# Designed miniproteins, single chains, continued (2): the designs that were tried, part 101

Each design is a single chain, and the fold is of that chain. pLDDT is the mean over its residues in the fold that is shown.

## One batch from the design tools (miniprotein)

Design m7735
Fold by ESMFold2-Fast:
Structure m7735 (fold): chain A 58 residues (1-58)
Amino acid sequence: TKEFIEKVEKEVEKKGYLTLEELQKLIEEYRKKYKDDSIPIPKTIEEAIELLVKLKES
């Protein structure tokens, strides 16, 4: 979870923003790498924001 947030923040810093598609790809890569299905793939930008807030609070 923490390493995933760090990866997302690095991509935002590099690009200045993340699209929903890019965030979905990062989540899918994380799930495959760690075999961790605990992080859902957001279907909307609102779900993506909610997920990021929840992960930062954890």
Scores: mean pLDDT 69

Design m7737
Fold by ESMFold2-Fast:
Structure m7737 (fold): chain A 82 residues (1-82)
Amino acid sequence: GEEVLDEIKDLLEELLKALEEGDITKALEILEKIKNLIEKNYSGEKAKQILELLEKLKKALEEGDITKAKELLSEILALLSE
């Protein structure tokens, strides 16, 4: 529902703040929460695309590539705003 989408958007904003602070551990924790919400509440092609982007974002964070992580986050936000 719309409430779940709003919760995901709030978590994505918290993820951006964690990235700006360089807190990779917190960013990974928030990412896991977003992934779990999407897996439980959504299905189909858009959900699959977002989950793929979340996996790429996780890898960027594990590599310490904050710039790539922010780019992937922007792509996720764009898909959720459709």
Scores: mean pLDDT 84

Design m7738
Fold by ESMFold2-Fast:
Structure m7738 (fold): chain A 80 residues (1-80)
Amino acid sequence: SEEVEALLEAARRLAELLRLGIEEDVKRHAEEALRYAEEATEKYISMQGLRDLAKHALEEGREMAERAAEATEALARALA
């Protein structure tokens, strides 16, 4: 449950960053990470034997979300 909650939170954050119109390259990576988080959440709920896949997707999603957040902050500073 804790892992599923973390994946859903990562997916929500990535979706929000995509909505805010981040750089196209960052957007592409965020979309990929969001897709992984959604797929991992579904597989984790339906097939507990795939825990490692969910863990890897969550880690990738977190890294992409961190990079997207950094890019968004840099863009906000550049536009100020």
Scores: mean pLDDT 60

Design m7739
Fold by ESMFold2-Fast:
Structure m7739 (fold): chain A 69 residues (1-69)
Amino acid sequence: GAKEAAAEAARAGGAAGAAGAWQSSVNIDMGNSKLGEKDGKAGAAAAEADGDARGAQYARTSSIEGLKG
């Protein structure tokens, strides 16, 4: 249905958007490293670690579901 098509488009667009946002965040962090290294670096490092952990959890769940069927 319409929601299924929208979800597929959002997933494809979301992946591309996430990559763009990541690149933008890197540029912002580089700017902050000159002006506010403590706040910028700590926040960026925490966000990256948190994102990586969430990604690993999602990938693990998908693998387990694959094994079931």
Scores: mean pLDDT 50

Design m7741
Fold by ESMFold2-Fast:
Structure m7741 (fold): chain A 95 residues (1-95)
Amino acid sequence: MREEVLEEAAAILDGFGYGVKAAEQDSIEKIKETVEKGFKELAEKYPDKRILESAARAFIAGLRVTLRMKGYSDEEIEERIKAAEEVAKKVLEEF
């Protein structure tokens, strides 16, 4: 029980950090590549689907927050989030 809470907390922090890294990319195509790599690494590290889902939500949150901090408009953020979610869904369907 306590170990599961710590694993989920670690997964959330890892996910958020990968989202920040994706937001550092200059193009939607590079964001998609970073998302694919990040979600594959998260799925390998966190085999529990519930914990992986928590990491996935944190990834999208990290991406969204960082894009907003970089001065992107709401429309530009949603375009990037939608692209990221489409790639994430494809990767997670393999696990």
Scores: mean pLDDT 84

Design m7742
Fold by ESMFold2-Fast:
Structure m7742 (fold): chain A 85 residues (1-85)
Amino acid sequence: NPIGRATLVATTLALDMLLKERNVLTQPLSPSTLAALEEARRNSTPEELEIARRAAEEGLKEPTLSDAVLKAVDTVHRLVEERYA
């Protein structure tokens, strides 16, 4: 399912970008988590990466971390639907 795949990949990458920009990642990620993130980035399409970047940017406009995460996830769903529906 291209919508499901694009949503998962873009959400994973957007949240990684968002959490790094907000300096929330205080614990080192496990090697398996780092490998999964690297694989998602390597196997993402340019379109999925663009959706992730735009979603992270929209999330960063929100004042709280919880609102930022919700905004980023909502933006991914909206952009994936617009592109693949």
Scores: mean pLDDT 74

Design m7743
Fold by ESMFold2-Fast:
Structure m7743 (fold): chain A 78 residues (1-78)
Amino acid sequence: SELRELLRRAVRRAAAGDPAARADFEAARARLSGGEAALALAEAALEVMLERGEPIAPEDLARVRAALAEARARLAAA
């Protein structure tokens, strides 16, 4: 999905220090279903964490945890 890919790119751009990335992230997030947003966010956050090896902000960690919990719930329903 284009919006899921946009969300993933926005997270990666934010990690690279792009100040416009947050607006793109919020725009994509608002237009995705909760499950699609959760999967895209969890995937992008894991990619950033693996690439940098640095601690992430507590807010971002909480979002990753929430996204993973939602992804698990959807996988359990399938």
Scores: mean pLDDT 66

Design m7744
Fold by ESMFold2-Fast:
Structure m7744 (fold): chain A 55 residues (1-55)
Amino acid sequence: PLAQARADARARVAELARKGEEEMKKSTPDEGYKIAERVEEEVDRILAELAAAQA
């Protein structure tokens, strides 16, 4: 059901945020923004899937 889709999306977002932060810690500030943008794109995709499941 929708509750499972929301829980799954939140778990994926949390995982992506954690991985992004770890990569930024290992990278230069210059590459950090690239990592942040990639994470943002992935998060947007997950949120779009969640929105579709709720609609």
Scores: mean pLDDT 75

Design m7745
Fold by ESMFold2-Fast:
Structure m7745 (fold): chain A 70 residues (1-70)
Amino acid sequence: GADAIAAAPPEEVAELARQVLESNVGKPEDEVIQTINDVARAAGRAGATPEQMAEIAKAAHDALEKTSKS
């Protein structure tokens, strides 16, 4: 979950965030949005770089788009 991302080494943050977001595809949109917010906050706390945050944002947009089509 998001707490695991906050405790992760910086090099693993983007990959863990992507996995959490992918696991939430197809859930109610409100839950997906909440997960995106939690993941972004956790990644920031873990010291994610701007490049890692961009990868997380791409995964979040993909998860939300797939969820919105459900």
Scores: mean pLDDT 77

Design m7746
Fold by ESMFold2-Fast:
Structure m7746 (fold): chain A 92 residues (1-92)
Amino acid sequence: SFEEIAEEFGEELIKALEKHNALSKHSLEIIKKTVEKVKTEAKSPEEIIAEFRKTVGLLVLLHYFEKGYLDQELASELLEILKKTEKRVKEA
């Protein structure tokens, strides 16, 4: 289900952020809001993918804002999580 995909996406993002010491109050709230929105408002695979893309973009921007630099390894891991999740949405 799209709810399970959203929950797993959120968990993978949190783990990646924690691994790179980049998990913050703000990043956690962004992830929680995305998961809740997909669970309550999700209408189509295209809308779900768009929401996940927006979330990863916001997390990268927030990280850059909070640290003053881009962690390229973290950015790459977040993008790989996104690609994997988009594939799961398309196959569902």
Scores: mean pLDDT 86

Design m7747
Fold by ESMFold2-Fast:
Structure m7747 (fold): chain A 81 residues (1-81)
Amino acid sequence: EAEKLEEELKKVPEEDLLKRAELLAELARAYLEEGKLEKAAEALLEAARLALEEAVKRGELSEEEAEEALEELRKRLEAFL
């Protein structure tokens, strides 16, 4: 499953932040099911980064708030690994 999602992600434009975030979240789940915790954490962080970037573009968050949210998620994921 993860391999198929990785190939699909390569086909999504960099500008399509929400679609990339969705696929990365699916990848994180697939990696978790395979026991690949480090890859799952990396995929979750990237998905969150892209979702937060889109929220900043929509004016829902400042860049500073998005950076703080991402750093907090990173610390929580590191605590689980």
Scores: mean pLDDT 80

Design m7748
Fold by ESMFold2-Fast:
Structure m7748 (fold): chain A 61 residues (1-61)
Amino acid sequence: PAGLIAKAAFDYEAKTPEELSIKKGDLLLILEEVSDDWVKAEKDGKVGLVPKSALGAAGPG
């Protein structure tokens, strides 16, 4: 596996073409941390930016 898996904590609708829409409970492949507030993630073959606050903690530490 080439990335971290994170679970969506709530629904988020993309507001720009660069953003990815997600639903609560979705599993996302985290590809890259773009900033402290945003990550580049993949869901169902689609890649886009999601807010880190929309993601639950998936691992220890």
Scores: mean pLDDT 76

Design m7749
Fold by ESMFold2-Fast:
Structure m7749 (fold): chain A 58 residues (1-58)
Amino acid sequence: SLEDDLAVVREFLAILEENYDEHPEFVKALLESLLTEYADNPELRALVEEALQRIDAK
């Protein structure tokens, strides 16, 4: 379901954000790849954009 997909993506994004300080280039590349992957899903894309905004604010 969409709710289950959102929960899984949120967990994955949290793990990526935790690893940003150790692997910033890799994490950023994965997030940019996810923006492309979720281009047609506005709810999933919004979660990835929020994660990118959080890491860019560091």
Scores: mean pLDDT 82

Design m7750
Fold by ESMFold2-Fast:
Order: sequence, then structure tokens, then C-alpha cells
Structure m7750 (fold): chain A 100 residues (1-100)
Amino acid sequence: KLDEGEKLIKEGKYEEAIKLYQERIDLNPYDWIAWHKLGDAYLAAGDYEKAIAYYEKAIELAPTDEEKAEALRNLGDAYKAAGDLEKAEEAYREAEKLEA
């Protein structure tokens, strides 16, 4: 089931998706899913620095190793898109350790 923000990202409406997830964080700053989805929206928009920062916040708040690993894989994708292949590889390795 796609949430409204995921639909907005698919439609290229990144600013609207960002606003939606930012409003979720304003209501609940521990909503790691909203931090993760903000990372997704900024990654899709090409703002890799913000995507990295929001994925790091999602990793900090994620309650399980499986959820941390998912956010770490997306962090790796953001570093790769930014051209930081070394940090991308480190993020992917950390995700693999949590899923082992």
C-alpha cells in the first residue's frame, strides 16, 4: 500500500512529498519512517547532501536491525549517487552485518 508521499515522489512532486513527511516529523520527531521517506524524496530530487542527513537520522531512530539495514542500504545509494563510492561501500557492509 503506497502512502500519499510515495505517490507524490513517483509523480515527480518532490516538494509536496517533502512537505508531507516534514509535517509528520513535526508531529512525531521519532517517526523514523518519515525521516527515511524524506531521504527518499531528496534523493529523487537530486539533493544528495540532504538525503544522506535524513537517512542518517532514520538509522539513528530505527527500532530494529532490519529497519536500520534498509535505511543503511538507501544511505549507500545516496553516497553512490553523490560519487562517494567508499562511503557507499561502508554503508552497504554495515547493512549486511545487521542482516547476517
Scores: mean pLDDT 86

Design m7751
Fold by ESMFold2-Fast:
Structure m7751 (fold): chain A 69 residues (1-69)
Amino acid sequence: EELKKELLKIIGEILDKIGEILELKKELEKAKEAGDEEKAAEIEEEIKKLEKEIEELRKKLKELDEKIK
């Protein structure tokens, strides 16, 4: 049961970060349309950071899923 709780927690964290990326992509489009290059660059950096965090979480998810099965 503990491993299942960890699995669900990681899935939730991945979904939350995907949601954040979608909102940031929307903000990025607005910043680009406004010609705010500095804000656009900052948002792109945040998206990159979240993508990296999702990649690490997906790796942990696979390891836990293998232990449960």
Scores: mean pLDDT 82

Design m7752
Fold by ESMFold2-Fast:
Structure m7752 (fold): chain A 97 residues (1-97)
Amino acid sequence: MSEKEFDAEVAIALLEIALAIAKKDTRPFTQEEVDSFVRIAERAAEAAKESGNPELLKETARVIRDLADVLESQGTPAAREGAKRLREIADELEKAA
């Protein structure tokens, strides 16, 4: 495993932790919380792209889509906008794979 692949796996693990937190929380997220989830996803996406590993790109896209689904389920304007951005990131990763 390359250093870039290791960095990508660590970033994906953090993204999966963020997904677990999002699923557990019973209250609507604030704009700042949604922005934090998007930032975590963007970092994971960048690391996956830099790794050049198609499996890591695919895995990252999958976790980001799951996070988008959780945010969209809240039905708030902030969460829906966050979900839309997350889906755009996932689509870009799938094209890069």
Scores: mean pLDDT 83

Design m7753
Fold by ESMFold2-Fast:
Structure m7753 (fold): chain A 72 residues (1-72)
Amino acid sequence: SMAELEALKEAFRKALEAGDVEAAAEYFAKMLSIDREEASRFAEDEIVRLAHTDPELARRAAARFREILEAQ
């Protein structure tokens, strides 16, 4: 549902801002199961935003999310 997807987007953003890449990855996988296209776009936008403040965290997160995306 859209409500479930929006809740997951908020949880994903909070986990990513906290530097918890594995928690963000779990939320990303759940988002992909609801709407793959929107989940991918949202995660990409959040990574681009994060790269302006923490490029190393953004790189690690992007690599992890790519692994999840390729596994599905």
Scores: mean pLDDT 88

Design m7754
Fold by ESMFold2-Fast:
Structure m7754 (fold): chain A 83 residues (1-83)
Amino acid sequence: MEELEELTKTLIEEAMKRSGGSSAAPLSTFIEVLEEHLRKKYPDASDQEITARTVGTILLMVGEGLLKEETDANGNKMIRYNP
């Protein structure tokens, strides 16, 4: 659980940094950062396996209440860390 919190925080901070340093990051940017992390951790995994791991990790983060979804003025899904 604590390792998942630290991972969630780190990935959100990186996504915010890439998207311009707001209090939230676009969901699409967060997914990109998470996939890059998982590809580095599992370099021999197929694209299908990385996709499955990405979905599973997001479900764990949401299930633990670590992610909060918001919608911006243009209807884009935004994500922030929610401890």
Scores: mean pLDDT 78

Design m7755
Fold by ESMFold2-Fast:
Structure m7755 (fold): chain A 61 residues (1-61)
Amino acid sequence: MGDEGSIKAAEDHVKEAEKEGASLKTLVYLYEQLAKIAEGAGDKEKAEKYRKKAEKLKKKL
């Protein structure tokens, strides 16, 4: 029903930001937003995955 497409679009956006050399702070923000999008779409597993990824990046700040 389209929620999977929202997660995919957000994932592609994060990958593009990484390719463009986005700052670590920007990547943390983007992964936190991606986790919220996944949670809103009912994908609890992806939400946890991206939340943990944001936390790992945040520890490098």
Scores: mean pLDDT 79

Design m7756
Fold by ESMFold2-Fast:
Structure m7756 (fold): chain A 66 residues (1-66)
Amino acid sequence: TGTVTVRFPGASEGSGVVLLDPQGRVVGTARLDANGVATFTGLPPGRYTVHVTDGDETRTRDVTVP
């Protein structure tokens, strides 16, 4: 199992974060802290997609767990 840490500089504290597997299933949720950081732990190795919702804007990033 692994950890992924994502950072979105300038995003609002408390913005919703959703982690999706390659099948589009939600495997984790978090909220950004005051530094724009969210961390997911206990993940199986693989590719994931992160969706961050900051107000009406959605930002997407691909991440890999080693």
Scores: mean pLDDT 79

Design m7757
Fold by ESMFold2-Fast:
Structure m7757 (fold): chain A 74 residues (1-74)
Amino acid sequence: LSPEQQALIDEELARFEAWLAANPDASREEIRALVQRQVRRLVERLEAAGFSEDEINAAVAEFVARAAELIAAR
């Protein structure tokens, strides 16, 4: 991933981590809905920044993998 892709991923992950800390009793459905909203936002931001489909797919995969690690750490 490029530094620019990583910065956008890190920004979304920071929001996700803060939300998880604020919502320790969040349901699986609530977490899934948030992740889906963040993925859509990340895709839109990467498209606006001029990244290719392959670069967007790689960034989304990294975000989802890191989000899953944060969920597992709860």
Scores: mean pLDDT 85

Design m7758
Fold by ESMFold2-Fast:
Structure m7758 (fold): chain A 61 residues (1-61)
Amino acid sequence: MSREELLALSDRIATLPPREALALALHELSGLSQAAIAERLGVSRRTVARLLARARRRLGL
């Protein structure tokens, strides 16, 4: 991913609620799986999937 694409995505993620922003950033910018994000945040994979779905809905993805 180019720096320009990464910055554009980062700016959009910054407009999200904090938990949704963190989950989406870890997935899209750091390439973490839902399982790895669940471990890092101390939540279930179902919670991560829900956070990612809400984040993508807010960004029109």
Scores: mean pLDDT 78

Design m7759
Fold by ESMFold2-Fast:
Structure m7759 (fold): chain A 56 residues (1-56)
Amino acid sequence: RKTRLSDEELEALARMLGISPEALRRALEIAPRVDFTNREHLEAALAGEAVEPELP
């Protein structure tokens, strides 16, 4: 264990993405993202609502 998402952070991120925290946890296990170990990236995404996919 190092800098990993807490349950609370995972729930908050899942809410921002519009998915369940269970689904997000599953996705991270299947396709781990390096940015999820970076709290700055996560906090910026959550605060900026920037984790949503860009629609053309």
Scores: mean pLDDT 56

Design m7760
Fold by ESMFold2-Fast:
Structure m7760 (fold): chain A 96 residues (1-96)
Amino acid sequence: MAYGVGIAGLTEEEAQALADEYRAKGKPAIISKGKVYAVGIGGLTREEAERLAQEYRAKGVPADIAEAPSPYTAAVKALQLAMEKAGLSTEEPPGV
């Protein structure tokens, strides 16, 4: 199983920086634009996912963890869950 983290309520700059950081590490990262920006990151270990989610929750930003058979699916599920809790669109990101 792969773990993913979805983070919603970011600025465009924060979302781009976070996605670029994890893409540079070879991890799938998806940016979604709605009322606010959100990022879904997959291919994490459970420890990495918990650490990332706790970091953003400590900043008052909604973050959720998801588990899936593939890194990409974990990123999508975590993104959708975080967006739902933030009251954003639950539609799949463009290109899925």
Scores: mean pLDDT 79

Design m7761
Fold by ESMFold2-Fast:
Structure m7761 (fold): chain A 96 residues (1-96)
Amino acid sequence: PPLTDLTKLSEEARKAALALGLGIAMKNVGATKPFEEAIKHFEKLVEKYPDNADVYLALGIAYYLAGKTEEAKRWFEKALELDPENEVARFLLKQL
């Protein structure tokens, strides 16, 4: 169902942003576990909101930070299939 859980999605996006921020900090010390936790979190969000481009974008970013570039590309492509005007997904896909 379209846009029914906007408030819940905003809360999940906020939690995801915090997890990614912590993941970037941990990347500097060679730890991958925070990125793996972020990936699992966003995979659950994809199951909950399969038609939401922002969830696929977040999942792609999590894969990219985990060093999984090919998987990140595929998720950015999925985000663009749902939202062709997503400038962030287009920008990140060009960088890979």
Scores: mean pLDDT 69

Design m7762
Fold by ESMFold2-Fast:
Structure m7762 (fold): chain A 66 residues (1-66)
Amino acid sequence: MEADKFYREGLKLMGQGKYEEAIRYFDKAIELDPNYAQAFAMKGEAYRALGKHEDAEKAYKQAAKL
């Protein structure tokens, strides 16, 4: 439940174009639930939006393994 709250805040920040802040909230969700595939996937989308394609690729691969 706590992880889901951080994930939802990250989604809200994504909608506001605050990609770096969104990544911090997705990281908090992952710290509480390391199997949170959706948080890894959205972290990848945020990195992609920032042009950090290597970091995005790593996050997507982590999501795919869960």
Scores: mean pLDDT 86

Design m7763
Fold by ESMFold2-Fast:
Structure m7763 (fold): chain A 77 residues (1-77)
Amino acid sequence: SLAEEAKRLAEEAIELAKEGLRLIEEGRIERGIGLLLRAIGLLFEALLLAKKAGLPEEVVKALEEAAKLLKAELKGL
């Protein structure tokens, strides 16, 4: 289902974001940025699928806030 696909993409995005932030903290900036950009892309895909699946507004808002937070991290670099 679209809801299950949205969940899988969101979970993958969270794991990529964690690894990307870890790499940045370790000084592997370019690799970390690459993972954060990929995570942002997956969060937007999950957001679109969540909206199509009619998931609760709380879930949609959480995905939007996560993407916004990661974009802010990239701008801080």
Scores: mean pLDDT 86

Design m7764
Fold by ESMFold2-Fast:
Structure m7764 (fold): chain A 71 residues (1-71)
Amino acid sequence: MTEEEALEELRELAARVQEALAAGDREKAIELLKELIEKLERFLEEFPDSEHREEVEKVLEDAKKLLKELE
């Protein structure tokens, strides 16, 4: 998997989280957020020198905060 492919997967997953939240499907949103957090952490391990690292770290913190608010 390339860095670009990984970023695209993260974008698609984040969009799915937003769709679940908009639909009022809290259970699905929690499930997708957990997947997003795991993939964000993996991205930071696989691509530590990425120019997008700081942005990914911020999204990870936001996702963790949102997950705590939903649980």
Scores: mean pLDDT 82

Design m7765
Fold by ESMFold2-Fast:
Structure m7765 (fold): chain A 55 residues (1-55)
Amino acid sequence: SAMEAAIAAIRAEAAARAQALVDEYQADPSMSEEELNQRLLALNEETRARLAAVR
């Protein structure tokens, strides 16, 4: 269904963005573990809100 496709796309985008954040953390010695964790938390909150909006 269109809804299932939308949910799958949102989850795939979230996974890709989480990986990009981890890659950025590994490449940038100025990024703290706390900053990475805060960005991942924000991504999780955004993803939850996007999933809740799918009907």
Scores: mean pLDDT 86

Design m7766
Fold by ESMFold2-Fast:
Structure m7766 (fold): chain A 71 residues (1-71)
Amino acid sequence: GPPADGAEGDPETVARLEKEAREFGQKLKGKPDLEVLDAVSEFVARVYREHGLSKQLVVRLANIAIEEAEK
């Protein structure tokens, strides 16, 4: 499987960030698509900067937030 060692592979941090992405997406429900995409872009840029996450995990978090906003 993918390497799980280090800050980017910490299961608790990953689970927390996935939860934050879902909650963030829920707050975007009912907004126009462009506003959702702009807000998600700012969210993932901030998470990447603060936590030093892999690009793949950042993309996963963006998709989680967008999916929740579309529900």
Scores: mean pLDDT 75

Design m7767
Fold by ESMFold2-Fast:
Structure m7767 (fold): chain A 66 residues (1-66)
Amino acid sequence: MEELTEKVILEALKILEEGKEIELSDEEYEKAKEYLMKNTIISQEGLDSMSRAEVGALVKALEKVK
């Protein structure tokens, strides 16, 4: 779990660094947070401190590394 979360964070940072535009609707944002909490060790507090673009990048990263 922890190793997977680390890989997801690193891949998400790469996605954000590449300047890819990631927009989430309110429904997509809530589903994304729930999906990340179920599949990573990222806390709700951690996710709440992130932008929608950062949360979207984490979802794309999880899909890519899983």
Scores: mean pLDDT 76

Design m7768
Fold by ESMFold2-Fast:
Structure m7768 (fold): chain A 58 residues (1-58)
Amino acid sequence: MEKALEFAKKAIRDLLEEGVPEEEALQITTDMLVGFGLSKEKAEEIARKALEEVQKQL
């Protein structure tokens, strides 16, 4: 879980820095996590948590 969260935080940060909108960055990150073997629900939870933590540091 912690490893997936760190990956999601990096993915979202990189996407936001490239100018990708928050909603799209969240969807892309969720799809990546599902591709790594997480359930859609768990991937969505981790991606949302990562977005929230990245936004606190912007």
Scores: mean pLDDT 80

Design m7769
Fold by ESMFold2-Fast:
Structure m7769 (fold): chain A 80 residues (1-80)
Amino acid sequence: MEATLEAMRNMSEEELEKAFELLREQLEKLKELLKTEEDPELREILERLMEVAERAIRERTPEALVEVAKTIAELAEELA
């Protein structure tokens, strides 16, 4: 995991653009899931993921992508 996060910090500009395009696609999917989610715990998780993803798309830095990955890992631990 940490080695992967370090690799993300050293991504090329082309790799970053591709990662942000994929993140935009996932953000739209998260928005659709949030519209139909009735479980308040899952809704909170989706809102938190959406917030971090939107921030990463705005900042467009490797550090922002690392924060998305960390948030996903933290939420996976909370669901376990």
Scores: mean pLDDT 74

Design m7770
Fold by ESMFold2-Fast:
Structure m7770 (fold): chain A 63 residues (1-63)
Amino acid sequence: MLTEEEVLEAIRAYIADHGEPPTAAQLAERLGRPLSTVLPVLARMVKQGKIEFLGGGRVALAR
C-alpha cells in the first residue's frame, strides 16, 4: 500500500531532479502506481496540511 512517506520522498526527489514540483500524474508515474491509487493519498495529505496543490495541478510540500 502506498505510504505518505513514499509520496513525500518522491516529491522531494522529483524537485531535486527537475527543479520544479511534479503534477499528480508525474508523481503517479514516478511511484509506479495508477493515478486512481495516488489521488486519495494526496487528498488525505492536503487535509493534514502536509502538501498543497499549485496552479496547473502541481503538488508541493506545505510549510
Scores: mean pLDDT 81

Design m7771
Fold by ESMFold2-Fast:
Structure m7771 (fold): chain A 85 residues (1-85)
Amino acid sequence: SEIKELKEKAEKEIEELEKKREEYLEEARRLREEAEELRRKGDEEGAREAYRKAILYEAEAAMLEIERAVLELATKQEIEKLLKE
Protein backbone atom coordinates (compact mmCIF):
# COMPACT_ATOMS: atom_id res chain seq x y z
CA SER A 1 0.00 0.00 0.00
CA GLU A 2 1.01 3.64 -0.48
CA ILE A 3 0.92 4.20 3.30
CA LYS A 4 3.27 1.23 3.90
CA GLU A 5 5.74 2.47 1.25
CA LEU A 6 5.62 6.00 2.71
CA LYS A 7 6.33 4.67 6.24
CA GLU A 8 9.20 2.43 5.06
CA LYS A 9 10.79 5.27 3.06
CA ALA A 10 10.50 7.71 5.99
CA GLU A 11 11.94 5.11 8.42
CA LYS A 12 15.00 4.57 6.18
CA GLU A 13 15.56 8.33 5.75
CA ILE A 14 15.23 8.87 9.53
CA GLU A 15 17.76 6.07 10.18
CA GLU A 16 20.21 7.70 7.71
CA LEU A 17 19.76 11.11 9.40
CA GLU A 18 20.36 9.54 12.85
CA LYS A 19 23.53 7.76 11.65
CA LYS A 20 24.88 10.98 10.10
CA ARG A 21 24.05 12.89 13.31
CA GLU A 22 26.02 10.34 15.39
CA GLU A 23 28.99 10.64 12.96
CA TYR A 24 28.97 14.45 13.30
CA LEU A 25 28.80 14.21 17.12
CA GLU A 26 31.73 11.74 17.11
CA GLU A 27 33.80 14.14 14.94
CA ALA A 28 32.87 17.03 17.27
CA ARG A 29 34.04 14.99 20.28
CA ARG A 30 37.37 14.16 18.58
CA LEU A 31 37.88 17.84 17.67
CA ARG A 32 37.20 18.88 21.29
CA GLU A 33 39.83 16.36 22.46
CA GLU A 34 42.26 17.73 19.82
CA ALA A 35 41.56 21.29 21.04
CA GLU A 36 42.38 20.30 24.65
CA GLU A 37 45.66 18.67 23.53
CA LEU A 38 46.62 21.74 21.47
CA ARG A 39 45.82 24.00 24.46
CA ARG A 40 48.11 21.88 26.71
CA LYS A 41 50.92 22.37 24.15
CA GLY A 42 50.34 26.16 24.17
CA ASP A 43 48.84 26.29 20.65
CA GLU A 44 45.95 28.60 21.55
CA GLU A 45 45.18 29.47 17.90
CA GLY A 46 45.04 25.79 16.89
CA ALA A 47 42.86 25.04 19.93
CA ARG A 48 40.40 27.83 18.97
CA GLU A 49 40.17 26.53 15.38
CA ALA A 50 39.53 22.96 16.59
CA TYR A 51 36.80 24.22 18.98
CA ARG A 52 35.24 26.23 16.13
CA LYS A 53 35.11 23.10 13.95
CA ALA A 54 33.64 21.06 16.83
CA ILE A 55 30.86 23.64 17.33
CA LEU A 56 30.12 23.61 13.57
CA TYR A 57 29.75 19.79 13.62
CA GLU A 58 27.50 20.07 16.69
CA ALA A 59 25.40 22.67 14.81
CA GLU A 60 25.15 20.33 11.77
CA ALA A 61 24.03 17.51 14.11
CA ALA A 62 21.35 19.84 15.54
CA MET A 63 20.18 20.68 12.00
CA LEU A 64 19.87 16.95 11.21
CA GLU A 65 17.73 16.53 14.35
CA ILE A 66 15.44 19.34 13.11
CA GLU A 67 15.28 17.72 9.64
CA ARG A 68 14.33 14.38 11.25
CA ALA A 69 11.53 16.06 13.28
CA VAL A 70 10.23 17.86 10.16
CA LEU A 71 10.29 14.58 8.17
CA GLU A 72 8.38 12.78 10.96
CA LEU A 73 5.72 15.53 11.04
CA ALA A 74 5.40 15.67 7.23
CA THR A 75 5.08 11.87 7.01
CA LYS A 76 2.41 11.82 9.74
CA GLN A 77 0.42 14.56 7.94
CA GLU A 78 0.59 12.71 4.58
CA ILE A 79 -0.55 9.43 6.20
CA GLU A 80 -3.47 11.21 7.94
CA LYS A 81 -4.48 12.80 4.61
CA LEU A 82 -4.42 9.40 2.84
CA LEU A 83 -6.47 7.81 5.64
CA LYS A 84 -9.19 10.51 5.25
CA GLU A 85 -9.46 9.84 1.48
Scores: mean pLDDT 88

Design m7772
Fold by ESMFold2-Fast:
Structure m7772 (fold): chain A 55 residues (1-55)
Amino acid sequence: GVDIAEKKIKTKLETKAKVEMKKKGLGAATTDEVNEIIAKLLEEAQSEMSKLKSA
């Protein structure tokens, strides 16, 4: 259902954010950098959710 898809997308976003932080180096990511990555991933997730809603 939509609830399961939403949870999946959220988990995927969190994982992607962590991976991006890792790529920036050991402890190099600041709160600002994390927020920027999350904001980008949230926009991507909204597009994915729109596709799920139309399917």
Scores: mean pLDDT 68

